# Designed miniproteins, single chains, part 94

Each design is a single chain, and the fold is of that chain. pLDDT is the mean over its residues in the fold that is shown.

## One batch from the design tools (miniprotein)

Design m3478
Fold by ESMFold2-Fast:
Structure m3478 (fold): chain A 71 residues (1-71)
Amino acid sequence: MVSNDELFEALSNMLIGIARSISKTLSLEEQEKLLEEVEEKIRELGERLNASEEVIEKALERVEELRKELL
């Protein structure tokens, strides 16, 4: 059975993966807006699933890595 942390990790990884795929077709301004929305959705998802702060922080670090990759 999948834990809340494992479910959160899977969903956040999917969201980040989708963002990475579409970001290449977007302007710099649209990329920044997308990353802000992804960060917000990851925080909301973590709260809803009652995920541990550690896994939420790791997901947010992946968003920061994506930002550095794109910008």
Scores: mean pLDDT 81

Design m3479
Fold by ESMFold2-Fast:
Structure m3479 (fold): chain A 82 residues (1-82)
Amino acid sequence: ELEEAKRELLRAIGEVLRLIGEILDLERRIKELEEELKKEPENEELKEELEKLKKKLEELKRELEEAKRRMEEAARRVEELK
């Protein structure tokens, strides 16, 4: 039981780390597109791409908060089983 709870915690930690990586990559891409948009402020294609990436970033941030909650629950379960 304790060993299974520890495995669930490790899986939850892995998901949190994966989401953090995706968020950091997406934030970097958004920054690059914002810099390009400053050079071409009337570029509708860049504006649309930026909107899509900002929406994706908000989705990933929500997923990260859910993953953090799952990780906290898994950590509590490990402590309860000690």
Scores: mean pLDDT 84

Design m3480
Fold by ESMFold2-Fast:
Structure m3480 (fold): chain A 87 residues (1-87)
Amino acid sequence: MSKEEQIRLSFAALGQILVALAAFEMGDRETAIDALKGAIETVEKIDSPKKEEVLNKLREALKAVESGDFEKARQYALEAIRLLNED
């Protein structure tokens, strides 16, 4: 995978997580689930030593949304963003 492609996928995943964060604020479960699933699919394509840690945070966020716990979902999603933006 090219470095440019990895950067593009990272920005795509970040955008999807930001959509999920907005959906959490609005209590929009359907949009939140769709955005998190999209982010998971995008991150799975990234070749990175932190990929599994990011995926674990996104999967936990998805489980939290499915249980109606938007505060936990927000916490996990923010941790995923932090990991994606680490040097």
Scores: mean pLDDT 85

Design m3481
Fold by ESMFold2-Fast:
Structure m3481 (fold): chain A 56 residues (1-56)
Amino acid sequence: SAELEKLLEEIERLATRLALQGRVADAEAFGRRAKEHENDLEALKELKAEAERLLA
């Protein structure tokens, strides 16, 4: 779905930002969790919120 694709792209961008801040392990963990939950809209929303909190 378009909403799932958009969330996956947003999580990928947030993971890239974590990596650029030197938080490579966090970036890798978010990438793996996004792949595990790629068809779960609610899980991806929670992952996005968690990554945003880490970057705050």
Scores: mean pLDDT 86

Design m3482
Fold by ESMFold2-Fast:
Structure m3482 (fold): chain A 58 residues (1-58)
Amino acid sequence: GDPAAVFEELVLLASAHGVAMPVAAPRPTRADAEALLRRLLEEGVIDEAEYEALLARL
């Protein structure tokens, strides 16, 4: 997978839905992408099906 590309997509999605983002690390890791994915699911920005689809891209 490509954790950095998924993380960038999730940052754009979070911004579009008004979720405050911490300053991004210079090189996002798989763990960073997974943490953001869980946060977006908990905030209701994505559903469980979208969560699973994005997690599979990591």
Scores: mean pLDDT 75

Design m3483
Fold by ESMFold2-Fast:
Structure m3483 (fold): chain A 56 residues (1-56)
Amino acid sequence: SDEKLKANLTEQMRKLGFSDEEQEKLFSSLSLDEIMELLTEAVGKSNREALLQALA
């Protein structure tokens, strides 16, 4: 379960433009729950910016 969660978080990080080095730092510094919360906020902001750029 945790391995699958880590894989899903890694894919989300890649989609948001996090480097492999940044991903490793997050996994070593934060819990999976903290990373999930951080990515949820980042995805929300990134998706809004992407929509605004597409409409411009």
Scores: mean pLDDT 73

Design m3484
Fold by ESMFold2-Fast:
Structure m3484 (fold): chain A 73 residues (1-73)
Amino acid sequence: MSDEEVERIVERLAETAKEDPEVAQAFALIWYSIALLAGDAEAARKLMELFVEKGILTPEQGEAGIARAEAAA
């Protein structure tokens, strides 16, 4: 997963979060899981950091997700 793909996913979900925050949160976790299952720990970590920054996920979810991605690297 490229940096451009990560940014595109985050922007799309940030827009979705304005209408349906729960839907955006669900898709954020799906994209994070896809990156993690694909062995792309760096993309998973970056996705999680940006999802927290945009308010799509909580800081607690972000911390847990980043720790999981780093353990998988």
Scores: mean pLDDT 82

Design m3485
Fold by ESMFold2-Fast:
Structure m3485 (fold): chain A 68 residues (1-68)
Amino acid sequence: SERDRRLEELAERLLELMREGAPAEEVFEVVAEGHRLASGAEASEETLEKLRKLFEENYEALRAEVIA
């Protein structure tokens, strides 16, 4: 489960960046890497662009919940 281990590492990186107040764009790069890793050959750039917009629009609320 090298993929599972890498996903765990990305999740830890994601939480650390959010706790440190990293910009939404930087945090989303970790989300995008996780999506590509989890989806493999089924990864969609169209889906990633849609997720990027939703993430940026909701980042402040999501971060507040994570660091509460």
Scores: mean pLDDT 80

Design m3486
Fold by ESMFold2-Fast:
Order: structure tokens, then sequence, then C-alpha cells
Structure m3486 (fold): chain A 83 residues (1-83)
């Protein structure tokens, strides 16, 4: 049987890795999108709240570097709610 939680966590790890690569390339909007997808997948998988919050903080920081302040503030608020 396919374990949905295991699949979601594997997909989240892939998106986190892609986000880091895109961030290193200066593609901050794309990186932020990958980090946000990773956070949503981790949350759906029931991962520890600290791990979900970290992914949302990475997404927020990337959106700030891209100049998307509204999206950055939204995701920082989500991360803070998980502290």
Amino acid sequence: MIDEKEVLEALADMYLALGKLLERQGRFDDAATMYNKAAELLEKAGAPKERVAEAYRHASDAYRQAGNTEKAEELEKKADELR
C-alpha cells in the first residue's frame, strides 16, 4: 500500500531542495513558490509544526527578496502561528 504521509514528505523534501537551488540562482519568486508548496505538503503530512514553520519562513524570506512584501508577511504570519 502506498503510504500517503511518506509520499507527501518525499515531495516536500524535493520542493525544499528545488527552493534552495532556485534561491542560489537568484530566482526568488520561484524559490518562494517551492518553499510554500513544501510547507503545505509537510502540514498535510502531519509533520512537526517546527518543520512546517521553517518552510514557511524560507518562503517568506524568498518573497521579500523578490519584492513581494504582502506574500512574505502572509507566510511569516503562518510561520509565527506555528511557533
Scores: mean pLDDT 84

Design m3487
Fold by ESMFold2-Fast:
Structure m3487 (fold): chain A 84 residues (1-84)
Amino acid sequence: NSTEQTSRQGSEQFTQAVLDALALIDQLASGDAQAALDRAVALINDTAAHIAAQAQTDEQKQMARLMGQQGQAFLRQRVAELAA
């Protein structure tokens, strides 16, 4: 129960961070795509680090780090599409 609750909260928190990061890119990328990406990546990294710090198991910590890496890749792809 506790482990499932922590994983669910982390997943929801990370999903919200991705949505917030995309909104940030959409607002700022027209002026400076690199600055927008840097700010969005910082948000994803901070959220992944927070989830990892709240993790109860090594598997949860690894998952948080993987989510951060995947989120960064997704944001880089989004900025590349907007810059094209």
Scores: mean pLDDT 76

Design m3488
Fold by ESMFold2-Fast:
Structure m3488 (fold): chain A 65 residues (1-65)
Amino acid sequence: MTKFVALEIMIIGEGFELGLPVRVEVKDGKVVVYLPEESEKARRLAERIKEIGRRLGIEVEVRFE
């Protein structure tokens, strides 16, 4: 398992626990995460995802739909 797959699994799991529909894409060594809206929950999840990405050495971009 690559660190990218590990990060995707973590993101999906945390989104599920928070009741947020999360979509994840991997592009050119970057992870793009789509969250439903700019709610307080979504912003907190985004901050956590970015922190995990930093620890794994993965560039993370968060987009709100």
Scores: mean pLDDT 76

Design m3489
Fold by ESMFold2-Fast:
Structure m3489 (fold): chain A 67 residues (1-67)
Amino acid sequence: SEAKKKLEEGNELLKKKKFEEAIKKYREAIALDPKYAEAWENLGELYRILRKFEEAEEYFKKAKEIS
């Protein structure tokens, strides 16, 4: 699916520490499939890496509610 391709692109960017570009790809995945729990989880983990803990918790909560 297109959502899965965007998730994989985001994961590759995250490995390269291109955080803003990775966020954009995860958001594109979520826009294509708002129930894509893995995309919400990966966005949460990225925000945790950036030490934006409140935003990270909101994304993890969203992923859990979908799952």
Scores: mean pLDDT 89

Design m3490
Fold by ESMFold2-Fast:
Order: structure tokens, then C-alpha cells, then sequence
Structure m3490 (fold): chain A 68 residues (1-68)
């Protein structure tokens, strides 16, 4: 999806590996598609931070998910 691709690209730019960025973006996008936006935000925070993404990038992506 377009959302999945955009999240993966931003995570990679922030220093997350391509494999981890794709995995995180795929699951977060799936949760959003299921209407589970709060769970997608929590997943993105937990996994994005653990994968080395800066808090500012994670929170920017979280805000974008909530605006969808």
C-alpha cells in the first residue's frame, strides 16, 4: 500500500534496516487497514524505537497514522 511504502521509506531514511523497516511498515499498515489505529501507533513506537529510529521520526509517523 502507499501508506506502507511511505512508512518503510521514512524508517530507512532514519537508519532502520530495509528488512526491519518493511516488517514494521507492513504490520502497522495492516493494523490501520483493520481500523486498529491506536494499536498501530503503539506497535510503531515499540518496534521503531527498538530498531533505532529517532523518537521524532516515530512520533511524526504516529501522527500521520492518526490523521488517516
Amino acid sequence: SMLQGAMALELQRAGVSPEEARRIAEEAARLVDEGRVDEAVQYLRDQGLAAGAPESVVEGLAAALRAH
Scores: mean pLDDT 86

Design m3491
Fold by ESMFold2-Fast:
Structure m3491 (fold): chain A 99 residues (1-99)
Amino acid sequence: MELEREQLASLALMIASIARQMASKSEDERVKELLLEAARYAEEAAEALRAGDLEAAAEYLEEAARKLREAAELSGDESIEELARAAERLAEQARELAA
């Protein structure tokens, strides 16, 4: 349980790191804003996971995924779409852990 929460938190921080790297390379201000918002939500999810607030963690990851999907649609970037799918899967795992 504790190891599983820490693993999910580490994955959330990895999503945040990748989103920030993608934002730094984006020339589109709206795509950059969406990627930075997604990174922030993923960081909040990691904190919630470590605190044991699994419902909040799932909600933050769902918000991160939504922002990443908006960025992918606007940019046409398959890598951002893949990151959105990763965030969605992580949200599902957080909800499963809450059960």
Scores: mean pLDDT 86

Design m3492
Fold by ESMFold2-Fast:
Structure m3492 (fold): chain A 62 residues (1-62)
Amino acid sequence: MSQKHQASLIIMGMVLEASRTLSSEDSRKLIEEVNELLQKMLDGEITPEEAVKRAEELVKEL
């Protein structure tokens, strides 16, 4: 729980900050992709560290 919780907070913080400069549609798309990533982490398909890394890459590509 603790590591997944911490990763979720970090990811949500990155998304919130990125959304300030994105269009409403781009923000919605980013949130959708991040939600899929968070779901994979919660299901144990990827590690919390990998989820944070992938979210950072998604944010930086926009």
Scores: mean pLDDT 79

Design m3493
Fold by ESMFold2-Fast:
Structure m3493 (fold): chain A 77 residues (1-77)
Amino acid sequence: KKEEEIKKLREEIEKKVKASSPDGSPSDEQLKLLMRQKLLAEAAKADPAFAAELSQLEEEGKITEEDLIALGEKLLE
């Protein structure tokens, strides 16, 4: 349910990232960090329990930044 809201949220995040980026776009590593922060902020608003679980997994080294980005993409879809 509410798939249209998720699609709008994804478009909004992408638009904000592009609008906030300086001319010449940052490196791929910096883009991943920005996406990670954005995804965690949105996840915390939508599901604070899920955000807390992700933080614990990252602290234990069971989840990488790539995994966080993939989970965020899945949340936004």
Scores: mean pLDDT 62

Design m3494
Fold by ESMFold2-Fast:
Structure m3494 (fold): chain A 85 residues (1-85)
Amino acid sequence: SALEEFEKAREEKYKKEKEEAIELAKTKSKEEIEEEIKKKEEEIKELLELAEEAEAANSAAAPLLREEAEEKKEIIELLKKVAEA
């Protein structure tokens, strides 16, 4: 189903983004990490707006969009913690 395909793609993307965030935090300057965090905060805002639109359309994608936003928040926290370690 479309939901199963979306969920699988989201999980694969999340795993990859988590791994990339750890490597990024090891290799980038504090300023570069702060810029990346800002970018991801903007992505979260866009995902939440899309989730609201999906909810208004009674789309089953709405909860998956909100979960993706939560996953990106976790990546931001991981970037902050690993960069300061």
Scores: mean pLDDT 79

Design m3495
Fold by ESMFold2-Fast:
Structure m3495 (fold): chain A 101 residues (1-101)
Amino acid sequence: PTVTVEVRPPELTVAAGEEAAVLVLTTGSQPIASADAELLDAAGRLLGSGSAAGDAAGVAGVTFHLTLPAGTHRLTARVTATFADGSTASATAEGTVTALP
């Protein structure tokens, strides 16, 4: 089985010190039991991790709430999905958050 991962929105602008909400959406070729997601900055530092139950359509979503300093932040989402049959697949996606001063 395979997965596709998206960061939604792919580009987000917020004020510095305000909470940015980003959805990591996983779509699989088979029903998904669960998805584990990590969100990393451009230096590879962990910003957050989360898990979500998937569904019979093969969709799982993890929402991250971030407070970032002023600047442009390139984010990488890493996801490992566990399918209903116990198999796994992993994928990555990128997004950008711009925090204005």
Scores: mean pLDDT 88

Design m3496
Fold by ESMFold2-Fast:
Structure m3496 (fold): chain A 81 residues (1-81)
Amino acid sequence: SKEKEFEELAKEVVRRMQEAAELALQRRLSPEQWEAFLARMREIEEKMRKAKELYEQGKYEEAIELLKEALRRVDELIEEL
């Protein structure tokens, strides 16, 4: 179901965001790198918020696509750490 797909994707984004945060804490990030990291994390959180709003409005396909985009952004962030 679309509900199950949305829930599974949302959980995966949260899991990978936690992984990114743990990796960032283990790395010797400069203040500039931390600022950039936090800005990218905020962008991902905003996409998740918008996805939830779209899902609640019955726009399931759009909501799922935003979660997939959020997931790609977290993966990119992790690869750059």
Scores: mean pLDDT 88

Design m3497
Fold by ESMFold2-Fast:
Order: sequence, then structure tokens, then C-alpha cells
Structure m3497 (fold): chain A 62 residues (1-62)
Amino acid sequence: LEKIKKVFEEVLGVKPVREDDDFFDLGGDMGLARQVVKKLRELGIDVSLTDLIYNPTPKELS
């Protein structure tokens, strides 16, 4: 959960990101979504772009 919140904060340039904050409501777009997916996979978190689109909060992705 904390790693996912941190990645959202870094990619979106906003802080704090709460566990129930929607990535797209925070101003995320498809380009930023791809960056989040890539960063999370590098951290060992198995997530797809589709997962982020349908589960766009840190809580849902953890």
C-alpha cells in the first residue's frame, strides 16, 4: 500500500495521496498511468494498465 501511494505521489506530483484517492480524479492520464504501471512492476508489484484503469486507488491495487 505505502509503495503504491508513493508511486502515485511521484508520478502525479501531488502529496499526500490517500489510499482511496482515484488516480484519474487526481489528474492522471493514460501516459502517467503507463509510468505508474512501469514503476510498480520495477518494485515487484504485479500490476497491469487494465488493473489500474479498473482499480484506480492505492488500496484496490495493493
Scores: mean pLDDT 81

Design m3498
Fold by ESMFold2-Fast:
Structure m3498 (fold): chain A 66 residues (1-66)
Amino acid sequence: LKDLKIELSKLLDKLNELLKKASEEQRKEATKKLTEALRKAALNPNDENSLKELIDVINDIIDALK
């Protein structure tokens, strides 16, 4: 769990750097997807599978912004 939270933190930092360079439309779509994923994760905040699903969504957003 702790290792997953560290990975999530690093991915969020990377996402923020990419979002600074992204278009307004890309930021809007990324924010929409991230918000939905965060809502789902918030229902089970200490569940390892919930964190892995959130990490997968963030990776998908990062890949779309590259």
Scores: mean pLDDT 79

Design m3499
Fold by ESMFold2-Fast:
Structure m3499 (fold): chain A 75 residues (1-75)
Amino acid sequence: MKKAEELVRKAVELSPEEQKGEVSELGQEALEYARRGDLEKAREKIEKAAELSGEQKEEVRKLLEEAARLAYEES
């Protein structure tokens, strides 16, 4: 499994049970935008996922930002 996908999985694990599906979807969308070079859209998706994560907002944001950076570097 790619390192970027591993970081998205960790972010999902930190999220509340009710939001795990939506955070996973937003994380995958962020990776897709980053792979296309659209870092602005990737950041937008990351911020939405972080908002859903409550008290874990900062950690989820950091994990997804690192994942998007790795996805961008792989493209």
Scores: mean pLDDT 82

Design m3500
Fold by ESMFold2-Fast:
Parts: C-alpha cells; structure tokens; sequence
Structure m3500 (fold): chain A 79 residues (1-79)
C-alpha cells in the first residue's frame, strides 16, 4: 500500500530524519508496512535503529517476514 511504498522510498533516500518515523512504523497494524519499515531502517543504516529492530526480531507475535527483515537489518548494522 501507499504507506509501505513511502517507507521503502524513505529507506532509499537514506535521510536520518526518517529514522524515528520508520521506528514508529515497526508497530503499524499492517504487516506490509512493518516489513517495509524494517527493510528501510536497514537501508538507512543508523545505529539508533538497532535496539528497536532487535526487539522486533525477537518478538514471537510479529510476522515471520518482519522478524526476518529486522534480524537481517540488525546483522548489517552491528556486523
């Protein structure tokens, strides 16, 4: 949807001002938006995203795609 697309576009721009709004989207009710936010945060590469992404990656109530993307993003951010 439009929100998921906007999140991915924010990731491609790499603007640090988008990090905090994208972290908020990790809690969005639409799993497509959550997945897009996790991917976008990984693309931007800001260390402020590590802890929020780690929480999502370890959350058993989150969908499998969002958890996998969050885990991958944490790996990329932390080495």
Amino acid sequence: DAEAQAALEAGERGDPADVEPLIALLDHPDPRVRAAAARALGMIGHPAAVEPLRRVAEDPSADARTRALARFAVEQLTG
Scores: mean pLDDT 83

Design m3501
Fold by ESMFold2-Fast:
Structure m3501 (fold): chain A 100 residues (1-100)
Amino acid sequence: SDELLREMVLRLAAGYQLYLDNPELLQRFLDQPVEDQLNSLEVEERILREGLPLLSPEEQRAVLETLIRFYEELLKKETNEEVKERLRERIAWLREQLAA
C-alpha cells in the first residue's frame, strides 16, 4: 500500500539517523558480508524509488538530506569497490532528486 511504502521510507531515514548518531551501528553495516550489503542497498533502492514520490516535498527534502549524509559516511569507511560504486550511484541519484 502507498501508506506502507511511505512509512517504510520514513523509517529507513529515521533508522539511518540513528546510525549517524551511533558510529557502532555504521560499523555493523560495514562488518556484513559484501553480498548482504549489496542486497540491502538493492532492497532500499526499490523502497526509495516507489516511496519517495508519496512523501510531501518537505518530507522528501528531509529524507534525502539524511540519506545522503548516511551514504556519504558509509562511503568514507567502505573498502569494497563494488559496494563503493553502488554507494556513489545512490548518492548521485539522491542528489539529483534533491535538486529537482
Scores: mean pLDDT 88

Design m3502
Fold by ESMFold2-Fast:
Structure m3502 (fold): chain A 85 residues (1-85)
Amino acid sequence: PSQETIDEEVELALLQIRLAVTKNAAERALSKGDKKGMEEAIKDLEEVKKQLETLAQRSTNPQVRADAEALKKEAEELIKKLKEA
């Protein structure tokens, strides 16, 4: 693969890790009724969502685009869940 493709795959992997870490923090905040923790998680998820959307829009790699869109949707669903709590 080209360096550009490798860089995009690395960015996607880092965003996936960040999403997983934030999801764990969000679930802990929800279980404890920690409103401040939920607000922090929403902020982090919105930043991850924006970066995933940007990656999906700029990437010419169909797999990177598909994976970024899937992770973006996961972030959107979690944001909705946190806001409804």
Scores: mean pLDDT 85

Design m3503
Fold by ESMFold2-Fast:
Structure m3503 (fold): chain A 72 residues (1-72)
Amino acid sequence: RKEEIRERAREVAKNAGLTFTEEAIDYLAEKSEGLTDAQIDAILARAVVIAKSRGEKTITVEHVEEAMKLVL
């Protein structure tokens, strides 16, 4: 479960040319309780867009929090 979410987060970031902080991965995994796979994917996609729009190469807890507010 949490390991699957962590690995998916790393894969999505890598495919976008970005990296996650370990804190951001932990935050997403903890907040993923009760979320569907579709919601998790939407949060990951939005976090990538937010980081890229700011010219940032690293996805942080802030980006994940903003993505969750927009998706949920």
Scores: mean pLDDT 81

Design m3504
Fold by ESMFold2-Fast:
Structure m3504 (fold): chain A 113 residues (1-113)
Amino acid sequence: SPLAEKTPEEIIESLLYFALQLAKIARDDPSIDDETIERAARTVANALVEAGKLTPEQAEEFSRYLVEAIRRLVAGEDPREVLTELARKMAELLGYDIDPEEVAERALARFEA
């Protein structure tokens, strides 16, 4: 699995970058509705279950956090604040010890490049 070869920081950064990209697409394309965002978040959470990184019950909580973060980004909330909170919540569920602010800044810098 590609996820098995990544560091904790790389996994969280990739998930934050995914949230930023989907939020941008949802802002640009009115056909991207709430159901589409929820389905995308569930797909990511299920991939983490298949990789052995989350339990099914943790995947449901993870999916809810990811959907909330994407909706907040679409609404124009501060991406640094949203991504830092999402990184913290995801790291807690995954059992990772990371710097949430540092990983959020890396994801945002990559997105803005």
Scores: mean pLDDT 86

Design m3505
Fold by ESMFold2-Fast:
Structure m3505 (fold): chain A 64 residues (1-64)
Amino acid sequence: VETDVTLTVRLPEPPANEEEAQKLAREGLSQALADMTAAGVQVLEIGELKVEGDVATAPVRVRA
């Protein structure tokens, strides 16, 4: 079954600027996606990344 979920991860540190915010968010989301894949969840697509303070969110479509 395919479903849409919102993936939320806390960044390891507050970003110093907008470029760092994108970099840290991508790194944090990559870690979370790796964990999902290891658990047997198939990630089909990743939507737009949003960063607010030290929290990154992205909509993802998964098959589990």
Scores: mean pLDDT 74

Design m3506
Fold by ESMFold2-Fast:
Structure m3506 (fold): chain A 64 residues (1-64)
Amino acid sequence: MDEELRKKAEEYEKRGLYAYLKGDYKTAAEHFKKAAELYYKVDPNSKKGKAAEKAAEEMEKLAK
């Protein structure tokens, strides 16, 4: 259900942030991308989804 999907997305955001703080940009990108997918599954125009997607893109740039 939507609330369960949001909780999973929030969990992935937290994991992404934790990985980012540890300098693990590849893992951070994967987690933020998963969070974005889950937010978009709830709401295709999700602001949180767009934010997570941009965070994943930025992490991918830092990982390379």
Scores: mean pLDDT 83

Design m3507
Fold by ESMFold2-Fast:
Structure m3507 (fold): chain A 66 residues (1-66)
Amino acid sequence: AADDEVLTKASEIGAEAYRQGVAAPSDEARDAVFKQAEEEILKAGMDPEFAKSVVAVARKAADDAR
């Protein structure tokens, strides 16, 4: 399917951002993690809105977990 590999990559980046976000010692460190994840998804060829959605979900999950 079109973009299937890129969607899988975006999911992997989001999952890693969640892990690092939960472990982040401060809100500043956490923001840096999610900013990096968004940039990686954009570099993988995803739309900015999709990248923001993936990162927002990971951020919400990390916030709920800490």
Scores: mean pLDDT 78

Design m3508
Fold by ESMFold2-Fast:
Structure m3508 (fold): chain A 67 residues (1-67)
Amino acid sequence: GPIDQKEVDEAMALIQIGVLRLMAERSEDPEVKEFLLEAVREAERLLEEGKPEEARKVLLEAIRAVE
């Protein structure tokens, strides 16, 4: 059957969390590092609450803010 959108959102959020963690580890700017880690913490909270679409939104907003 078709993949459930919630499963897609959860998988994408987990990938994006990994990317943001890597960006934070490699950042030389402590403000950027903390901003990215705060976005990861918020997204992980949303995933624990069963809100993967909202988690993805938080992560995408963080990525856009550091571009």
Scores: mean pLDDT 84

Design m3509
Fold by ESMFold2-Fast:
Structure m3509 (fold): chain A 50 residues (1-50)
Amino acid sequence: MEIDPTKLTLEEFLELIRNAPSEEERDRWLRIVEGVYGPEAAERIRKELA
């Protein structure tokens, strides 16, 4: 699957983060979300995962 961060929706990022095999992988995706959509979007995803 070809992953282009600029074409992913927040829901698609949430799915990727939820399916991540480790905390390190989750944090990596959260940093990508912060870079693409901003820190508020990353915080929203963290809240959804809690």
Scores: mean pLDDT 75

Design m3510
Fold by ESMFold2-Fast:
Structure m3510 (fold): chain A 65 residues (1-65)
Amino acid sequence: MDPKELEAEILEALGRMAFAVGDYDLAIRQFERALELYEEIGNEKGVERARELLEEARRAKEEAE
């Protein structure tokens, strides 16, 4: 596995954990970094998934205000 792909997958998992406990700011930061790494390596499916997770985390943050 590409080291950047592994890092992106770990960041995605950490972001999902943060989202599950209601830490939307942390989830957004983790998903943004995962998205950046997926874009760098050309992982189209990873980019799509990370963008969807980012949108969900941003909406959840807006709903919490």
Scores: mean pLDDT 85

Design m3511
Fold by ESMFold2-Fast:
Structure m3511 (fold): chain A 118 residues (1-118)
Amino acid sequence: SLVDEAIRAMLAGDYEKAAELFEKAAQEHPELAVRYYISAAMAYLQAGDYEKAVRFAQQALELDPNNVAALTILAEAYLKSGDYEKAIEYAQRALELDPSNEDAREILEKAKEMLKKK
């Protein structure tokens, strides 16, 4: 399956290929599109392609506006690309929905620290 191939690509460090396979899986299985767009966004984040990570996380968020995983990926992608204000915005939204989200909390704290140094 496309998902099995994408997982193998992730394990091999071929993040671009993994992301492309997850995108195709979303097209073939629209009922699972949120899950696959999140997986594609995570793969692009690992590849260092923050623009594509943002694009696919936003596509997931359009389908599921309160998706904590999508909000957390957006926060991390913006943090790593140096957009600290957007990183804070999305991390805060994730924490409003899930106050126990450690990833969102760490991103928020790091983004606030970086913004003070700018």
Scores: mean pLDDT 89

Design m3512
Fold by ESMFold2-Fast:
Structure m3512 (fold): chain A 77 residues (1-77)
Amino acid sequence: MGSREEVEKKLKENIRKLMEEAAEELGKELKEVAEELIEASEEVLRLYERGEVSEDTAREAEIIKKEAEKILEELEK
């Protein structure tokens, strides 16, 4: 009678722990990816200042940088 409820309770507890660990790991990975996207976007913008990339490419880099900065801001709060 108790074995099924005990197994389900342990399974739910294990799933919760895995989800908490996955959320922490994902948060760390998202921060690293966001920082890399900011650096890559800044490099593209420097190339635009040198006339090495198109205005459209620079505009896309600005959008990517803004979105990455927003992700970092949300992760730090």
Scores: mean pLDDT 76

Design m3513
Fold by ESMFold2-Fast:
Structure m3513 (fold): chain A 77 residues (1-77)
Amino acid sequence: MEEDAENAIRGARQSIEDLKKLVEDVKAGKISKEEAERQALPLIIAAYLHATAAEWFGRKDEAEELIKEVKEIDKEL
């Protein structure tokens, strides 16, 4: 259970890091907003699934923080 929670949190954090990189690349002109939106969709889905799994394994507060971070990043795309 604890390992499953840690793996879920790690998965969500990795997707969030990748999303932040896409936002940075758009701001730096390295990638178009349209291309970033296409790449972001599967990362947003993965982050939500991992956060939901973390909540299921008893890490509700951390899952809520991760979901909040995903929503903030999604607003920038």
Scores: mean pLDDT 83

Design m3514
Fold by ESMFold2-Fast:
Structure m3514 (fold): chain A 56 residues (1-56)
Amino acid sequence: MVVDADTVIELMARGLSQREIAEELGVSQQTVSDVITGLKQHYGVSSVTELVQAAS
C-alpha cells in the first residue's frame, strides 16, 4: 500500500509518532520517513518539529 503525504500529516497532527503512523497505515517506518522527507521539502522546513508546526 502506498502512503499518502496528506494522511501522514493528518496523523502527525493527531500526535502519532512515525512508528504509530506506519502501524496504522500498514507500511514500514522507512516508508513513513521517506514521506516525511518529501513533506519537509514541500513545506520548506528542515526538521520534524518545523514540519508539524507548518502542517498544523
Scores: mean pLDDT 75

